Designed miniproteins, single chains, continued (3). Designs and how they scored, part 23

Each design is a single chain, and the fold is of that chain. pLDDT is the mean over its residues in the fold that is shown.

## One batch from the design tools (miniprotein)

Design m8771
Fold by ESMFold2-Fast:
Structure m8771 (fold): chain A 83 residues (1-83)
Amino acid sequence: SAENKALGEKLKEIAEQARKQLEQAKPLLSPDIYQQLQQMIDYLEQAARALLSGSKLDQAQVYLQQAQQYLQQAQQLAAQELA
């Protein structure tokens, strides 16, 4: 659908910007936090691809849930570094 394609394009833009920010921040991040954020971005890119190439909304939702999980893990690791 046109809505799924528009969402896919927006997710693609978000993933591209997040990847650029992650590469710039890499020297300031622990390897563990970097790895979790890299996995998050990989799943955002997979969600965008599912919406753009196959309009597989259910598959895109699964990838977005995976991205959220990796973001939560990165946040937990960052909280531990501050403690």
Scores: mean pLDDT 86

Design m8772
Fold by ESMFold2-Fast:
Structure m8772 (fold): chain A 65 residues (1-65)
Amino acid sequence: SEISRITAILIEGVGAEIEGRIRFEEVDGKKVLHTVDGSEETIERAREIARALREMGIEAEVRVL
């Protein structure tokens, strides 16, 4: 499920690579989902993950490239 996938990302922590296209990072105390490309599909996936994290009480920003 999406929740199980998000939980796995949280367990792996900062530095995790998600589906080979998004990196979970921390910059200036903020959690960031950094995309490896500017494709609409990758950006939308990062936004979906950010939304799921927010529902779990974790704020994350999406950064492209």
Scores: mean pLDDT 75

Design m8773
Fold by ESMFold2-Fast:
Structure m8773 (fold): chain A 88 residues (1-88)
Amino acid sequence: SEEEFKALAETILRTLTGMVQRMQQEGRASEELLQALREFERAVEEFLAGKLSREELVEIALRTLDLFAEADPEMSPLLETLKNTLLS
């Protein structure tokens, strides 16, 4: 459903935001990750405003999740679960 998809998008955004906050505290946050998070945040906001399609948000989310999984291997299993949920 659209409601379930919105909840998933917000869960992904919350997860990635928490990862960036932890990475910043540990001195390992890159500008690439910060920029990717900002772009994903804008995409979620545009989707919630009806200005971005579900398909476009899924593509952005998949790229962002892959980038974050590469940057934080410990979080990779959780991010892969979120990715698989998007593709279901």
Scores: mean pLDDT 87

Design m8774
Fold by ESMFold2-Fast:
Structure m8774 (fold): chain A 100 residues (1-100)
Amino acid sequence: SEEEEILAWELSLVRPNPGLAALLRTSGLHQETYTMNEILLAIEEQALRLGLITGDINDPSTLKIDVSDTPLGELFGVDTLDLTDRKGILELLAKNTTVV
């Protein structure tokens, strides 16, 4: 199923590129390798800390991260991350990581 494929992808071990690694270091993360899920959680935690999450918390389908004018948005080449589009976020992470 697509859900099983996404779960398997989230568990894959990757090495972040220098730009992503620098962003992870700002969150206190200094490892050479991570699971995709660990990177995704770090991005979500940083967005929450910086107040970048928009939408209605009572309707999770509206939740987005405004990454416009941020180093993360510049790295991914997007202005917004849709928190309901897990596959889309994993595709952006895949462009900024190397499979171990």
Scores: mean pLDDT 81

Design m8775
Fold by ESMFold2-Fast:
Structure m8775 (fold): chain A 64 residues (1-64)
Amino acid sequence: GTATADQAAGGGVIASARAGKPLSYPAQLEAGDSPETVVTAEQASAAFKKYSGVEVTAREAQLG
């Protein structure tokens, strides 16, 4: 229908699927345009390397 077509053609899921990832912060992260995004990526990567998902969760909890 029209509503569904708008979601699929206008953006939403289609745009996200085309991009391969959600066009929220993953796209900004790839662009590396915002220092905030870069810092977030470094922090997340460092926490992941530490083999401690808890650290990453703490970061997210701070955002929430």
Scores: mean pLDDT 45

Design m8776
Fold by ESMFold2-Fast:
Structure m8776 (fold): chain A 69 residues (1-69)
Amino acid sequence: MPVPDELLRALFAAYDPDGDGRLSEEQALEVLRMLGFSEEQATKAIEKYKDDDGRLSYEQFRQVVEELS
């Protein structure tokens, strides 16, 4: 099921305290677990969409959630 954009933005912002617009893989995993996804599935999806730096922009994070839904 699609997660509302407003909820995803709020969760992203909560785990991005510096407001740099990016989450680490660990931060993204915590948010996805909070949304009810398994750590194994979340890790695979994150690996697919993350940047070379191992971090995700908001758009990449949204794509991870869409793949898991």
Scores: mean pLDDT 77

Design m8777
Fold by ESMFold2-Fast:
Structure m8777 (fold): chain A 101 residues (1-101)
Amino acid sequence: MSSLERMFRILDALLERGPLSVRELAELLGLSQATVSGYVDSLVHGGLVVRRDGLYSVDRENLRAIFESMLAGGTTNAELGRFYNVSTATVSRVIDALLAP
């Protein structure tokens, strides 16, 4: 699994089951706590995840608002691909997973 796929899998887990600790994310994803901690820190730095009382969560409303706004503005997946330095196809696949209820 690529680094980007791991980060977006963390987002998906937080969207489905959050708030979650680093330990819970590591158990769910089959990763070490050190690996998860590094990716979660990157996601917090990127503004996609927040830490609350030792637990991590995604603001679904904020994430959806960003997605809806970007869709209205045009080439959303290509812009995200540039931001995360990955292919548009990878971004599209992961976003579809992130927005699943």
Scores: mean pLDDT 69

Design m8778
Fold by ESMFold2-Fast:
Structure m8778 (fold): chain A 75 residues (1-75)
Amino acid sequence: MVEEEIEEMSLAFKLAVELLNAPSLEEATEIIKKGIEEYGEEVVEKAVAIAIGLAKATGDEDKKEMIEKAWEEAK
């Protein structure tokens, strides 16, 4: 049980890093869509939350807004 949650969080963190490194809204949206297809919406939702949190912590408001918009458009 705990193992599954740890693996999901590990995948979410890796996906969050990919989102933070996305050069454009288009790339961020594709990362989210692909993530949903490969890992499921729950893992991707966690990844988006982590990425937004990290962007806020670093003061990167542009990256935060891009990720939020990509998530809304990918749904």
Scores: mean pLDDT 79

Design m8779
Fold by ESMFold2-Fast:
Structure m8779 (fold): chain A 83 residues (1-83)
Amino acid sequence: MELSDELRVEMNFGVFVVMLSVAKVLKLSDEEIEKLVETFFKEVKANESESTFKKIAERVLEYVKKYYPELAEKIEKIIKKVL
């Protein structure tokens, strides 16, 4: 049975939120955070359809623009590079 797109999006989004929150608490450099984000989106691309990837990317970018606006442009560039 295929999981719903909505469940897949929210599960991947949850992983991203935990990853970014831990990285910020540990005070990782922007360079280290960018590498983690690129690895995350490469894994999403390997495991999900292009349509689901785009929904995950949109959900993540909405969150980042609200809570970590300084990372928004960098994350958007990584998403475009991985896609």
Scores: mean pLDDT 84

Design m8780
Fold by ESMFold2-Fast:
Parts: sequence; C-alpha cells; structure tokens
Structure m8780 (fold): chain A 84 residues (1-84)
Amino acid sequence: SEILRLEAEAGVAEIAAAVSLRFGDKEGVKKYADRLAEIADRLAELGANEAAAEVYEKAAKFYEEIGDLERAEELRERARELRE
C-alpha cells in the first residue's frame, strides 16, 4: 500500500528529526520537519486523513522545537481540519 509506505517514510523522517534535535542541528530538524509535512500532504491527498493529521502534528512539534511557531500552528490547523 502506498499509504503504508508513506507512513514508514514518516517514521524514518521523525527519527531523523529527533536525532537532529538531540544534537542541536536546527537545519536538520527543519529539513525533516519539512519532509514530514510533505508526507502528510501526500497522505491527505490519498484520503488517509487520520494518518496525515498525526504526521502534521509531528511536523508541527519539530517546528515548535526550533522556534518556528507560525509554521507549527499552520500545520496543527491542517491536522484539526482533517480530523473534523
């Protein structure tokens, strides 16, 4: 399933973002948060709304950790809309 593949890719990106955060690599956190948001967009396009919402929330958390509060809130709104 394409959805299962995207969920697996999101898991890898989440680990990479967490590792980058642990080492203070803000650019790495941003790179993988961007990748998570991209995967969430693809999941939403495929109708996997719950999975997309979870991945958007993960991306938002990483944006928040690096101080990008505007981007974090934007993605949390997208997650809320998908769960409505």
Scores: mean pLDDT 90

Design m8781
Fold by ESMFold2-Fast:
Structure m8781 (fold): chain A 79 residues (1-79)
Amino acid sequence: SEEERLKRQQEVSRDVADSLRAIGAQIDIDLMERKGEYDEAVAELAREGAEAGLRSSIPSAQKVGEETLKRLEELEKKV
């Protein structure tokens, strides 16, 4: 049915959005590490993006989220 099609599309869209947020967080952390500069506002957004990855049903997004959170914790210890 069209209703079932829309529900599947919404589920895929949520997983894609969560995965993109996790990738964005990874990029933000990578930039902070490369510059040697810590930005608290960027770090907060990166934490949210990494947590979105952990909530995703996509294993690669979960892994990116987990790795990004660990890198964020290491950056926070250097501040």
Scores: mean pLDDT 83

Design m8782
Fold by ESMFold2-Fast:
Structure m8782 (fold): chain A 63 residues (1-63)
Amino acid sequence: MLEENQSKENVRRLAEEYRKRATPENFHSLYSALGIEVATLEDEEVREHGKELLRELAEEFDA
């Protein structure tokens, strides 16, 4: 339960940082916080899934 709030806040914060500086490092930091899955996925899947998540987050957390 607490992890849900922490993950949401952390994701929002990382998304804001990525919006300020669109760097690969910020991208991977945001993806890592979102996707436990990405920790075991290949770079191709990381980039593809990360882009999709970032796009969704940008739309949601932009508000």
Scores: mean pLDDT 59

Design m8783
Fold by ESMFold2-Fast:
Structure m8783 (fold): chain A 94 residues (1-94)
Amino acid sequence: MSIEEKIKELEEAIRNGDIEKAVKLTEEIASTGDIEALEKTVEMLKKLSESKDRKTLLGVSGVLGIIAEQAVKQGNEKLLKKVLEVSELIRKSL
């Protein structure tokens, strides 16, 4: 499965409340170490953080931690900052 397909399936899994699938897909994306894929994933999560659906917001919150861990492992301060910004948007919505 391509990275682009995994990001799309991740969005669908989060919207459907399939947290186990969302975590698995996020771990698979994170394991690639692909900075562009991780940035695209965070941008998708940022859009979902504007949702009024609590289930969607909980899903985003759950997968952000996986991306944050990968950002720390890479020393990618820019990606980590973006993850923290999305986390703050969710906190304001919950």
Scores: mean pLDDT 82

Design m8784
Fold by ESMFold2-Fast:
Structure m8784 (fold): chain A 66 residues (1-66)
Amino acid sequence: GLRPGTLVVTAVKDYEAKSPEELPLKVGDKIQVIEPVSETKVHARNLTTGEEGIADLTVLGNGFRV
C-alpha cells in the first residue's frame, strides 16, 4: 500500500529509458515520487508497470510547480 503523504502523479509524456537507471514511462502511467535526485530528476516508481528508477520532471508535467 501507499504511505500517507506519498506523492503520486500521472506521466504526461512517453519516455524510453536511455540507461538501466532511468524509468521508462507511458502517458497515463501512475508514478510514485520517492525522493529528489537533482533539480530536474527524481527517484520514482511506476505503479502501473512496477519498474523503479530515475525520472525527469518534464515527463511528469512539471507537477511540483502547479
Scores: mean pLDDT 73

Design m8785
Fold by ESMFold2-Fast:
Structure m8785 (fold): chain A 56 residues (1-56)
Amino acid sequence: MLSKEQQEKAARSAKKAFEQGLSLDEAREVVVKETGIKLSRSQVTKLLLALLQKEK
């Protein structure tokens, strides 16, 4: 299980990648390169949805 700090780093990296128009797979690669954290497609999708919900 990922720590809260690791989840926050992964979420930040994934959000930045999505804002640049990258796909889910490309966002996963950016997260690995920036944080060393490997996320499944489901985990990346959940992070994106959580970020979108917090902005509303």
Scores: mean pLDDT 73

Design m8786
Fold by ESMFold2-Fast:
Structure m8786 (fold): chain A 98 residues (1-98)
Amino acid sequence: SDRERLRELIEKLRAGKATPEDVRELVELARRVRDAELIIEAAEAIIDYLDTLENPPQIFIDAAKELARLALDVAETLEQILRAIGLILRAIGLELDR
């Protein structure tokens, strides 16, 4: 299922093994699934991965920004809204450090 594939890609990101193609697939799946918790987890996983890199690739930064904004769009609870805002700020911080 799209949800199972999305979880597999999140785990691949957490393992530091995601390719640009994996990230593109992750964003497309997130747009279809529209699950706030999974999208927040995906954004967290990308941002945490980028925090380990000296030169984070632009495609990953763009994906992090898109996922964080999508998380805010689909957020259903105040806790999810605040988490999504935090992720947007973290993603902007990564862009500004380039």
Scores: mean pLDDT 87

Design m8787
Fold by ESMFold2-Fast:
Formats: C-alpha cells, structure tokens, sequence
Structure m8787 (fold): chain A 62 residues (1-62)
C-alpha cells in the first residue's frame, strides 16, 4: 500500500546520518503529489532491499 511505501521511505531516511523520518515522508509525499508514483515506488523498493541510503536520497529529492 502507499502507506507502507511511505513508511519504508521514512524509515530509510531516518537511518541516514543527518536524515530524519520527517524528511523521508515529505520527499515521498512530494513524489506522490507530483504524480511521480514510479519514483515513490523505486524509493520504497530500495528501502526494502536494504539500500536505505538510495531510498532516503530519492525521498529527500522529491
């Protein structure tokens, strides 16, 4: 679900040095609100694979 994808991106962002769950959530929400569901999906999948850094970067960039 979108909530699970958002949670995964937020968790990945929180694990980064200088990162936060809020920043990850904001980036993910920005991707979804701009219609970039593919970007949001890629961020969540990267988080699921254990690539928290890539996922957090995607979420933060929007």
Amino acid sequence: SDAERGAAAAEAAARQPGGSAAAGTAGWMKLVSNGDEEGARRAAEAAGRGDGRAAAQYAKLG
Scores: mean pLDDT 60

Design m8788
Fold by ESMFold2-Fast:
Structure m8788 (fold): chain A 104 residues (1-104)
Amino acid sequence: SHMEKIKEILEKNKKFSQLVEELRAVLTRLKEDIERMRKEKRHPVEYFRLLVEYHDEILALVDKFIKELNMSKEEVIELIRKHAEEVGADGLVVYMVELDIKAK
């Protein structure tokens, strides 16, 4: 019984680390794509399309944190904010994701 509980904790910790790594990868790509678009002076419609695509991708990860790790909405919002700030990702996408999480 104790060994089974230890294995469950280790598996949850491994899954958490994997999902955090995936989140940081998405946030890093978002930062790089936004910086590239700013340098290239791309049309605003392309910028908004990019924001929508990253918003959807981050929401898919949010669903995994909630469903697979049984995290609260508040815990996931704090996690996204922390990692977005550390990576230097675009705050508008993060804010849009937070609004959708709160509306659920």
Scores: mean pLDDT 83

Design m8789
Fold by ESMFold2-Fast:
Structure m8789 (fold): chain A 97 residues (1-97)
Amino acid sequence: SDIEESFERMRKSVLGIAVGGAAAKAAGLDDKQTQEVRTLASRLVSDHYDKTGGKVTSQQLADIAVQALKQAYPKISDAQLEAARKAALAEAKKLGL
C-alpha cells in the first residue's frame, strides 16, 4: 500500500463525516443520530468517489449529506433538509471544496 492510498482513504472519510455531521446538527438531530448520519455520509462519499474516479464538488458533497439524512431519517421535514443542505454546503466550502 502506498502513502497516497492512505491519504485518499482518510480524505473520503473526513469529507463524509464532516458534511454529514454538519447536516445532522443543523437539522436538530441528537449526538447518536448525528453519528449515524456521519457514518452513512462517509459510505456515500466513498461510493461516489469509486464511481467518478475521485472527483467531488461542494454541491455534490452537500447533496450526499442530504441524501444520507433522508435515508437515515425519512420523516425529516423539508425545513430541516433545507437547513441541513445549507450547513453541509458551508462545511464543504470550509474544507476547501
Scores: mean pLDDT 82

Design m8790
Fold by ESMFold2-Fast:
Structure m8790 (fold): chain A 67 residues (1-67)
Amino acid sequence: IDPVVQRVGLAEIEELRRRAEELAARGVEKAKDALSLLDQATEHLRAGDFETASRLVREAARLIEEA
């Protein structure tokens, strides 16, 4: 596991999670879906599956932007 890649990935997930939580607090349904995807991405990142984690992060980011 590359600690630099993992650390950068976790920081990006945390930033997106913060945005999604703010939107979810306002009742935006897409933000709740994004939070679920970010949780899955965190699990895959910790397991060393960076390809799946990257895809889930991109899907979550798209949902946040569409919200």
Scores: mean pLDDT 78

Design m8791
Fold by ESMFold2-Fast:
Structure m8791 (fold): chain A 103 residues (1-103)
Amino acid sequence: MGPTLLAEGEVNGKKAKVYATGRDEVVVKIDVSDEIELPEGAVKAELVATIRNGEVVEAYLIITKKDGTKYIKKVELPDELKQAIVDFAREALERARAEGRPL
């Protein structure tokens, strides 16, 4: 199954989306375009975190340029931000399950 949007909301005041990517896996995308210094020609930056078994297992900063080129960098997140992302994803999953959405 392709990625399924479960919820939209905010993490630390930034727009965030949660996608189900597998039975035990979710991906959280956070718009960080206003929080980092964008390289020349860049139009957006997203932080993408993969969660398995209630833990952030990997995270990437993805910068998109006006020509559609993407720069992907693996990043380490502070524990406080990892916890905020996990809490957001957990609440989104609980709400989706309560609403009878397939996971």
Scores: mean pLDDT 78

Design m8792
Fold by ESMFold2-Fast:
Structure m8792 (fold): chain A 113 residues (1-113)
Amino acid sequence: GPALERARKLLEEAKKALSNGDYDKAIKYFVEAARAFREAGHEDLAVQFLALAIKLYAYKKGIDISKLTKEQVREMLKELGVEVSDEEIDRIMEALKKNVTLEDVEAQLAALE
């Protein structure tokens, strides 16, 4: 559907931004992809894209991802313009703990089309 096509385009733009070292642009595209998946009812994919945004934001700020607290993740999401429930933050923390990768998300996304 349209939301899935939009999310795929946002992912390709995020990959281009990453290859150019434009981390702010890549983070923005991951957040926009998460919003598109949430609107489409794909909460698990939305969580994974938010986890990717947090990983990249932490990397840009020189923050060790293994030391991230739930409150630090909440503040980062707030800075990125994302409001989430405590349950969603717990799911993002779990995705970070499992070291979700861009390749994992791309494989899952390809399986939906």
Scores: mean pLDDT 85

Design m8793
Fold by ESMFold2-Fast:
Structure m8793 (fold): chain A 62 residues (1-62)
Amino acid sequence: MEQLQTQVKIAKVLQEKGPLTIEEIAELTGESKSTVSRAAKRMIEAGAAEEKNGLISLADPP
């Protein structure tokens, strides 16, 4: 439940700001780096996000 809320916040920030690091996402969402890292990992495992060169981006195809 908490993980889903964090994933929604991450998705919104990535949609508005583009690819971001875990640290930048944490600053923009007000979440801890560990919470963001855990949520981002779940999004990547689900195919909803991808990581390249430490940047997280949405893998949401049209």
Scores: mean pLDDT 76

Design m8794
Fold by ESMFold2-Fast:
Structure m8794 (fold): chain A 61 residues (1-61)
Amino acid sequence: GGVEAALEGARQLQDQADKLRQQADQLSTPENKQKSQQLYQQAQQLEDGARQLRDVADRLS
């Protein structure tokens, strides 16, 4: 159903965000600061998407 699909989508987005944050942490050199910040911003966008999908699941429940 729609609830299960939304929750699965939220989990996938959160997993991707977690991986991007781990990659950003590995880029700890000054020359990689810009790349690290871009990965952090992408992770935040994915986390926002996951939150929206959870809100959809709550409304369908």
Scores: mean pLDDT 83

Design m8795
Fold by ESMFold2-Fast:
Structure m8795 (fold): chain A 69 residues (1-69)
Amino acid sequence: DPAAILEQARRLAELLAKQKAIAKAKAAGVEVESIKVERIGTGVVRATATGGDAVFEAIVESPIERAVA
């Protein structure tokens, strides 16, 4: 089912972006207080992890979503 594959690809891209942003914060010794996930283009997801005054971004491209666009 192509719709199920696209939905899974979307969820995985968002999860991966979130995990990368959190990993950057942990590497910097910062406790994550909030996480924002947003789509900034077709098949491009940005996650922003914030802790105190620190901000960490991760961008993930989803080849599956871009192939369908």
Scores: mean pLDDT 80

Design m8796
Fold by ESMFold2-Fast:
Structure m8796 (fold): chain A 86 residues (1-86)
Amino acid sequence: MPPALEATVKTEVLEYKKENNKTYAKVLVEVDLSERAATQYPEFGVAPYVAEVEIESPIEVSEEVAKEAAKTEALSKGLLKEKEVL
């Protein structure tokens, strides 16, 4: 198995509602790379990355399904932006 990026992906549901047999969710996706992973994969740098992802499902889905969909969308579409540390 190739060494996976040692990244911690955290998801937080900001909004979740079911209307007209549809599911709407807004999910915060944060990706924190370990220092070792950032060294091995310099394209990601050392900064944590964050994206707010809006999910609209044509069917009723659970919050967990919405979180996984948001995570997949953020990672696959490159929606992640460097988190500015103040």
Scores: mean pLDDT 64

Design m8797
Fold by ESMFold2-Fast:
Structure m8797 (fold): chain A 79 residues (1-79)
Amino acid sequence: MAERRERIRRSVEALSDEELLALLRAAPGVGDATVALFRRLLRTRSKAEALEEALKLLAATQPSDVAQAAVDYVMERLA
């Protein structure tokens, strides 16, 4: 499980800010609040940390099925 997390982190860090933002916007249930948080965190955090916090906000604010679909969508594109 840890190795998979490190692999995803490296994939995230390899993408541009614009590519990650486009990926996040295409994910199910992602709204303006999640995108705004991601943009704010990109200024002070690594891309992987910014994405993790954005997905965590999504999990806290969206129904579980919608949040899981968004995580799956993002993780499939990062594999």
Scores: mean pLDDT 77

Design m8798
Fold by ESMFold2-Fast:
Structure m8798 (fold): chain A 60 residues (1-60)
Amino acid sequence: GITDEQWRAMLREAGLSDAEIDAVLAALRSGKVDADDAALLRRVGLHWKERRQIPSSVHT
């Protein structure tokens, strides 16, 4: 699996703050996600994907 350090590196590149990275990692580490956490992750995922598409980055 992906380590916390690898997640931190990826999220930091996406432009998230240290506090936002910590919140995402806490949700992932718990192995469960509440509705509020799901909304946060959805927002982060959409922002990250949109930003990746704008600069013509490699598509997964």
Scores: mean pLDDT 61

Design m8799
Fold by ESMFold2-Fast:
Order: structure tokens, then C-alpha cells, then sequence
Structure m8799 (fold): chain A 60 residues (1-60)
């Protein structure tokens, strides 16, 4: 499922960022994600915006 792959890519990206991996490696992951998910990335972007909004609410 493309949705499962998207979630796995996002989790991997977050873990790599936490581990202090170079941004170049993160960029490679993002490129791979876009190649595999193509049009699905638009849905992913919308979901990311929703998650950010929830974090803003939590900060209240």
C-alpha cells in the first residue's frame, strides 16, 4: 500500500533526523519517497499540515 510506504518513509526520516543523519541522506530518502508515491505526495503534504496544526493546538 502506498499509504503504508509513506508512513514508513516518514518514520524513517524522523528517526534519521533524530539520529543526526546528514541532510543529504534525508534528501535522498525524500526523493525516493516522491518517486514511489508520485501523486500520493499531495495527500501526504495535506496530512503533514494537519499534524502541524495539532502540534500548535497542543502548545496552547
Amino acid sequence: DKEKKLEEFQKKMKEMLKAGVDLEELNKLVIEMRKELGDFEDVASDRAKEELKKEEEEKK
Scores: mean pLDDT 66

Design m8800
Fold by ESMFold2-Fast:
Order: structure tokens, then sequence, then C-alpha cells
Structure m8800 (fold): chain A 77 residues (1-77)
């Protein structure tokens, strides 16, 4: 779980910088981490999907791929 949370924080930071909206990215990142800590897989996947949609809007396929990989790891929790 710690490695997964670290990856989500790093992706959230990059999304916030690219979207020029660090507050939104921080809110989504914190919500995703809280859902993971509470074993709320459905909520975590919903938040990660929102982050993925932002990455798609930014035309950043690398972040989209990283978010898909994180979603698969969350599904295995």
Amino acid sequence: KEELKKEIREIGRELGELANNPSLAETLTEAAIEAIENNDVDEALTILEQMKLIAETLNNPELVKRLEEIKKKVESL
C-alpha cells in the first residue's frame, strides 16, 4: 500500500503542474489515498478514473498509462 500511495502522490503532483491546478490535483490525490486506506476500492477507482480523464484532456499518454497501471493495482487490493 505504501508504494501505491507514493505513486498516486507523484502522479497527482505531475497532473497538478500540467493542469495548472495544484489544489484540484491535491484534493483528488488525498481522496484516492483515503479510499485506499479505507479499503474502498470502488471509490478509489472512481477518483483514479477522474485523474485519468484529466490526463487524457492534457494529451499525456504516459500519465494515462500510469493511471491505468495504478487502477489495476487498486483492483487487486
Scores: mean pLDDT 82

Design m8801
Fold by ESMFold2-Fast:
Structure m8801 (fold): chain A 70 residues (1-70)
Amino acid sequence: ASEKKVEELYEKILEAVKAGKLLELNGLLAELTDVATPEQLKKFVERAKKELDEEVYEEIERQIKAALAE
């Protein structure tokens, strides 16, 4: 997928987290892991770690690692 699509998904995921919309977060993370490269996922993890609270970041990291562990 294009970098623009991946960046838009990053923004939507961070917005959903900040708004407490955890059900939407699961769908957005699934879409991100489907369209993003492993390198783009690493960049997202680094950005999330910087912008999100530790507890929220740990949940996102866990879901991404689960999606990558095939």
Scores: mean pLDDT 73

Design m8802
Fold by ESMFold2-Fast:
Structure m8802 (fold): chain A 67 residues (1-67)
Amino acid sequence: SISHDSLTVTVKLLKASGSVPYLRFVIEEMKKKYPDDALVQVAIGDLYLYLDNLDEAISAYNTAIKL
C-alpha cells in the first residue's frame, strides 16, 4: 500500500537527516500506530541498527518474523 511505500522513503530520509532525537520519536510513533505490521517492524529494526542499538534491532526483526 502507499503507507508501506511511504515508510520505506521515510526510513531512508530519517537515516540521511542525522537527527537522533527525531529518529527515536519516529520509532515510538511507528510502534504506537503499527504494532502488528511486519514491514513497519522491519523499518523499526533498520532504524535501531542505524542508531547502533543492536539488541532492539534484533528484537524488532524477530517481531516481524513472528507476524
Scores: mean pLDDT 75

Design m8803
Fold by ESMFold2-Fast:
Structure m8803 (fold): chain A 62 residues (1-62)
Amino acid sequence: MKEIESSDSKEAFEKALELAKQGIETKLILKTPNGTAVVTIKPEDTPEEIERKLLRALLEAA
């Protein structure tokens, strides 16, 4: 598992998607002004699933 810290949700999404396509599980740590969102992206997650997980985590952090 790789850990990625980012304050940019779009950049984090794109990096996680690339790693998932390579078969790498990723833990995303998103630092926002309202809090920290943490999401685990698995290699089997589709782009739609990754986006849904990220959106939910960001909403929960706010």
Scores: mean pLDDT 77

Design m8804
Fold by ESMFold2-Fast:
Structure m8804 (fold): chain A 94 residues (1-94)
Amino acid sequence: SKKEEIYRKKIEEAEKELEKAKKEGDKLGQGLAHADIAMSLIHLGELEKAKEYLKKAEEIAKELEKEGRFEDAEYIRRYALPARLELEDRLSRL
């Protein structure tokens, strides 16, 4: 479907951003890319896979807190919040 094509394209773009962030050592960028992939997976109905990507974003946020990068950790969590709320809503209807 058109919707599936759009979200698969968004995942490909976010995966490229994730690879770039990993090569650059950009943990903030890695966390944001995981959240973007998760949101697209939620729209595709791939809820368990989306959950794993949100878990990876949270793990990065916790690593940033341990490094004293509290503002970056909070930015990841705030950025991921819409995806977490949408995932919770969709899982509650199963």
Scores: mean pLDDT 91

Design m8805
Fold by ESMFold2-Fast:
Structure m8805 (fold): chain A 58 residues (1-58)
Amino acid sequence: MMYTIKAKVVSDNSGLASRFPFNKVYAPGESREEAEQRKKRLESQGLTLEDIEYVEGE
């Protein structure tokens, strides 16, 4: 099963939020671990994310 990250963008210091309109980030991941790594990458690039939700789907 795949996981999709849904998250609210709280702060953006790098302008990356322009890629993710209206406080939502969708990032597909095959596993929860992969989804968590994706979140860490976005945060390391200057996004602050909250209300992280991992949604399962095939």
Scores: mean pLDDT 65

Design m8806
Fold by ESMFold2-Fast:
Structure m8806 (fold): chain A 75 residues (1-75)
Amino acid sequence: TPPLQTLSLDQITATLRAMLDVMLEAWRRSSDPDAMRRHIEEVLDLVLETLRREGSPEQVSAAEQLRRETLAQMG
């Protein structure tokens, strides 16, 4: 797999959106949506930590925007 810094912003955004769609579906089907929301936040924080260490600032900004949008959908 190429290093994160060599992926285009569009490739990172598309991958994160696909991942988040799966997570949001899991949240909608969860018997404990609060616990699922916390788990999704933890996963998103790990992704952001990885991008801050190994990605570009533009990739970090895009991931932070997607995190905000995802958390807003979960209320």
Scores: mean pLDDT 79

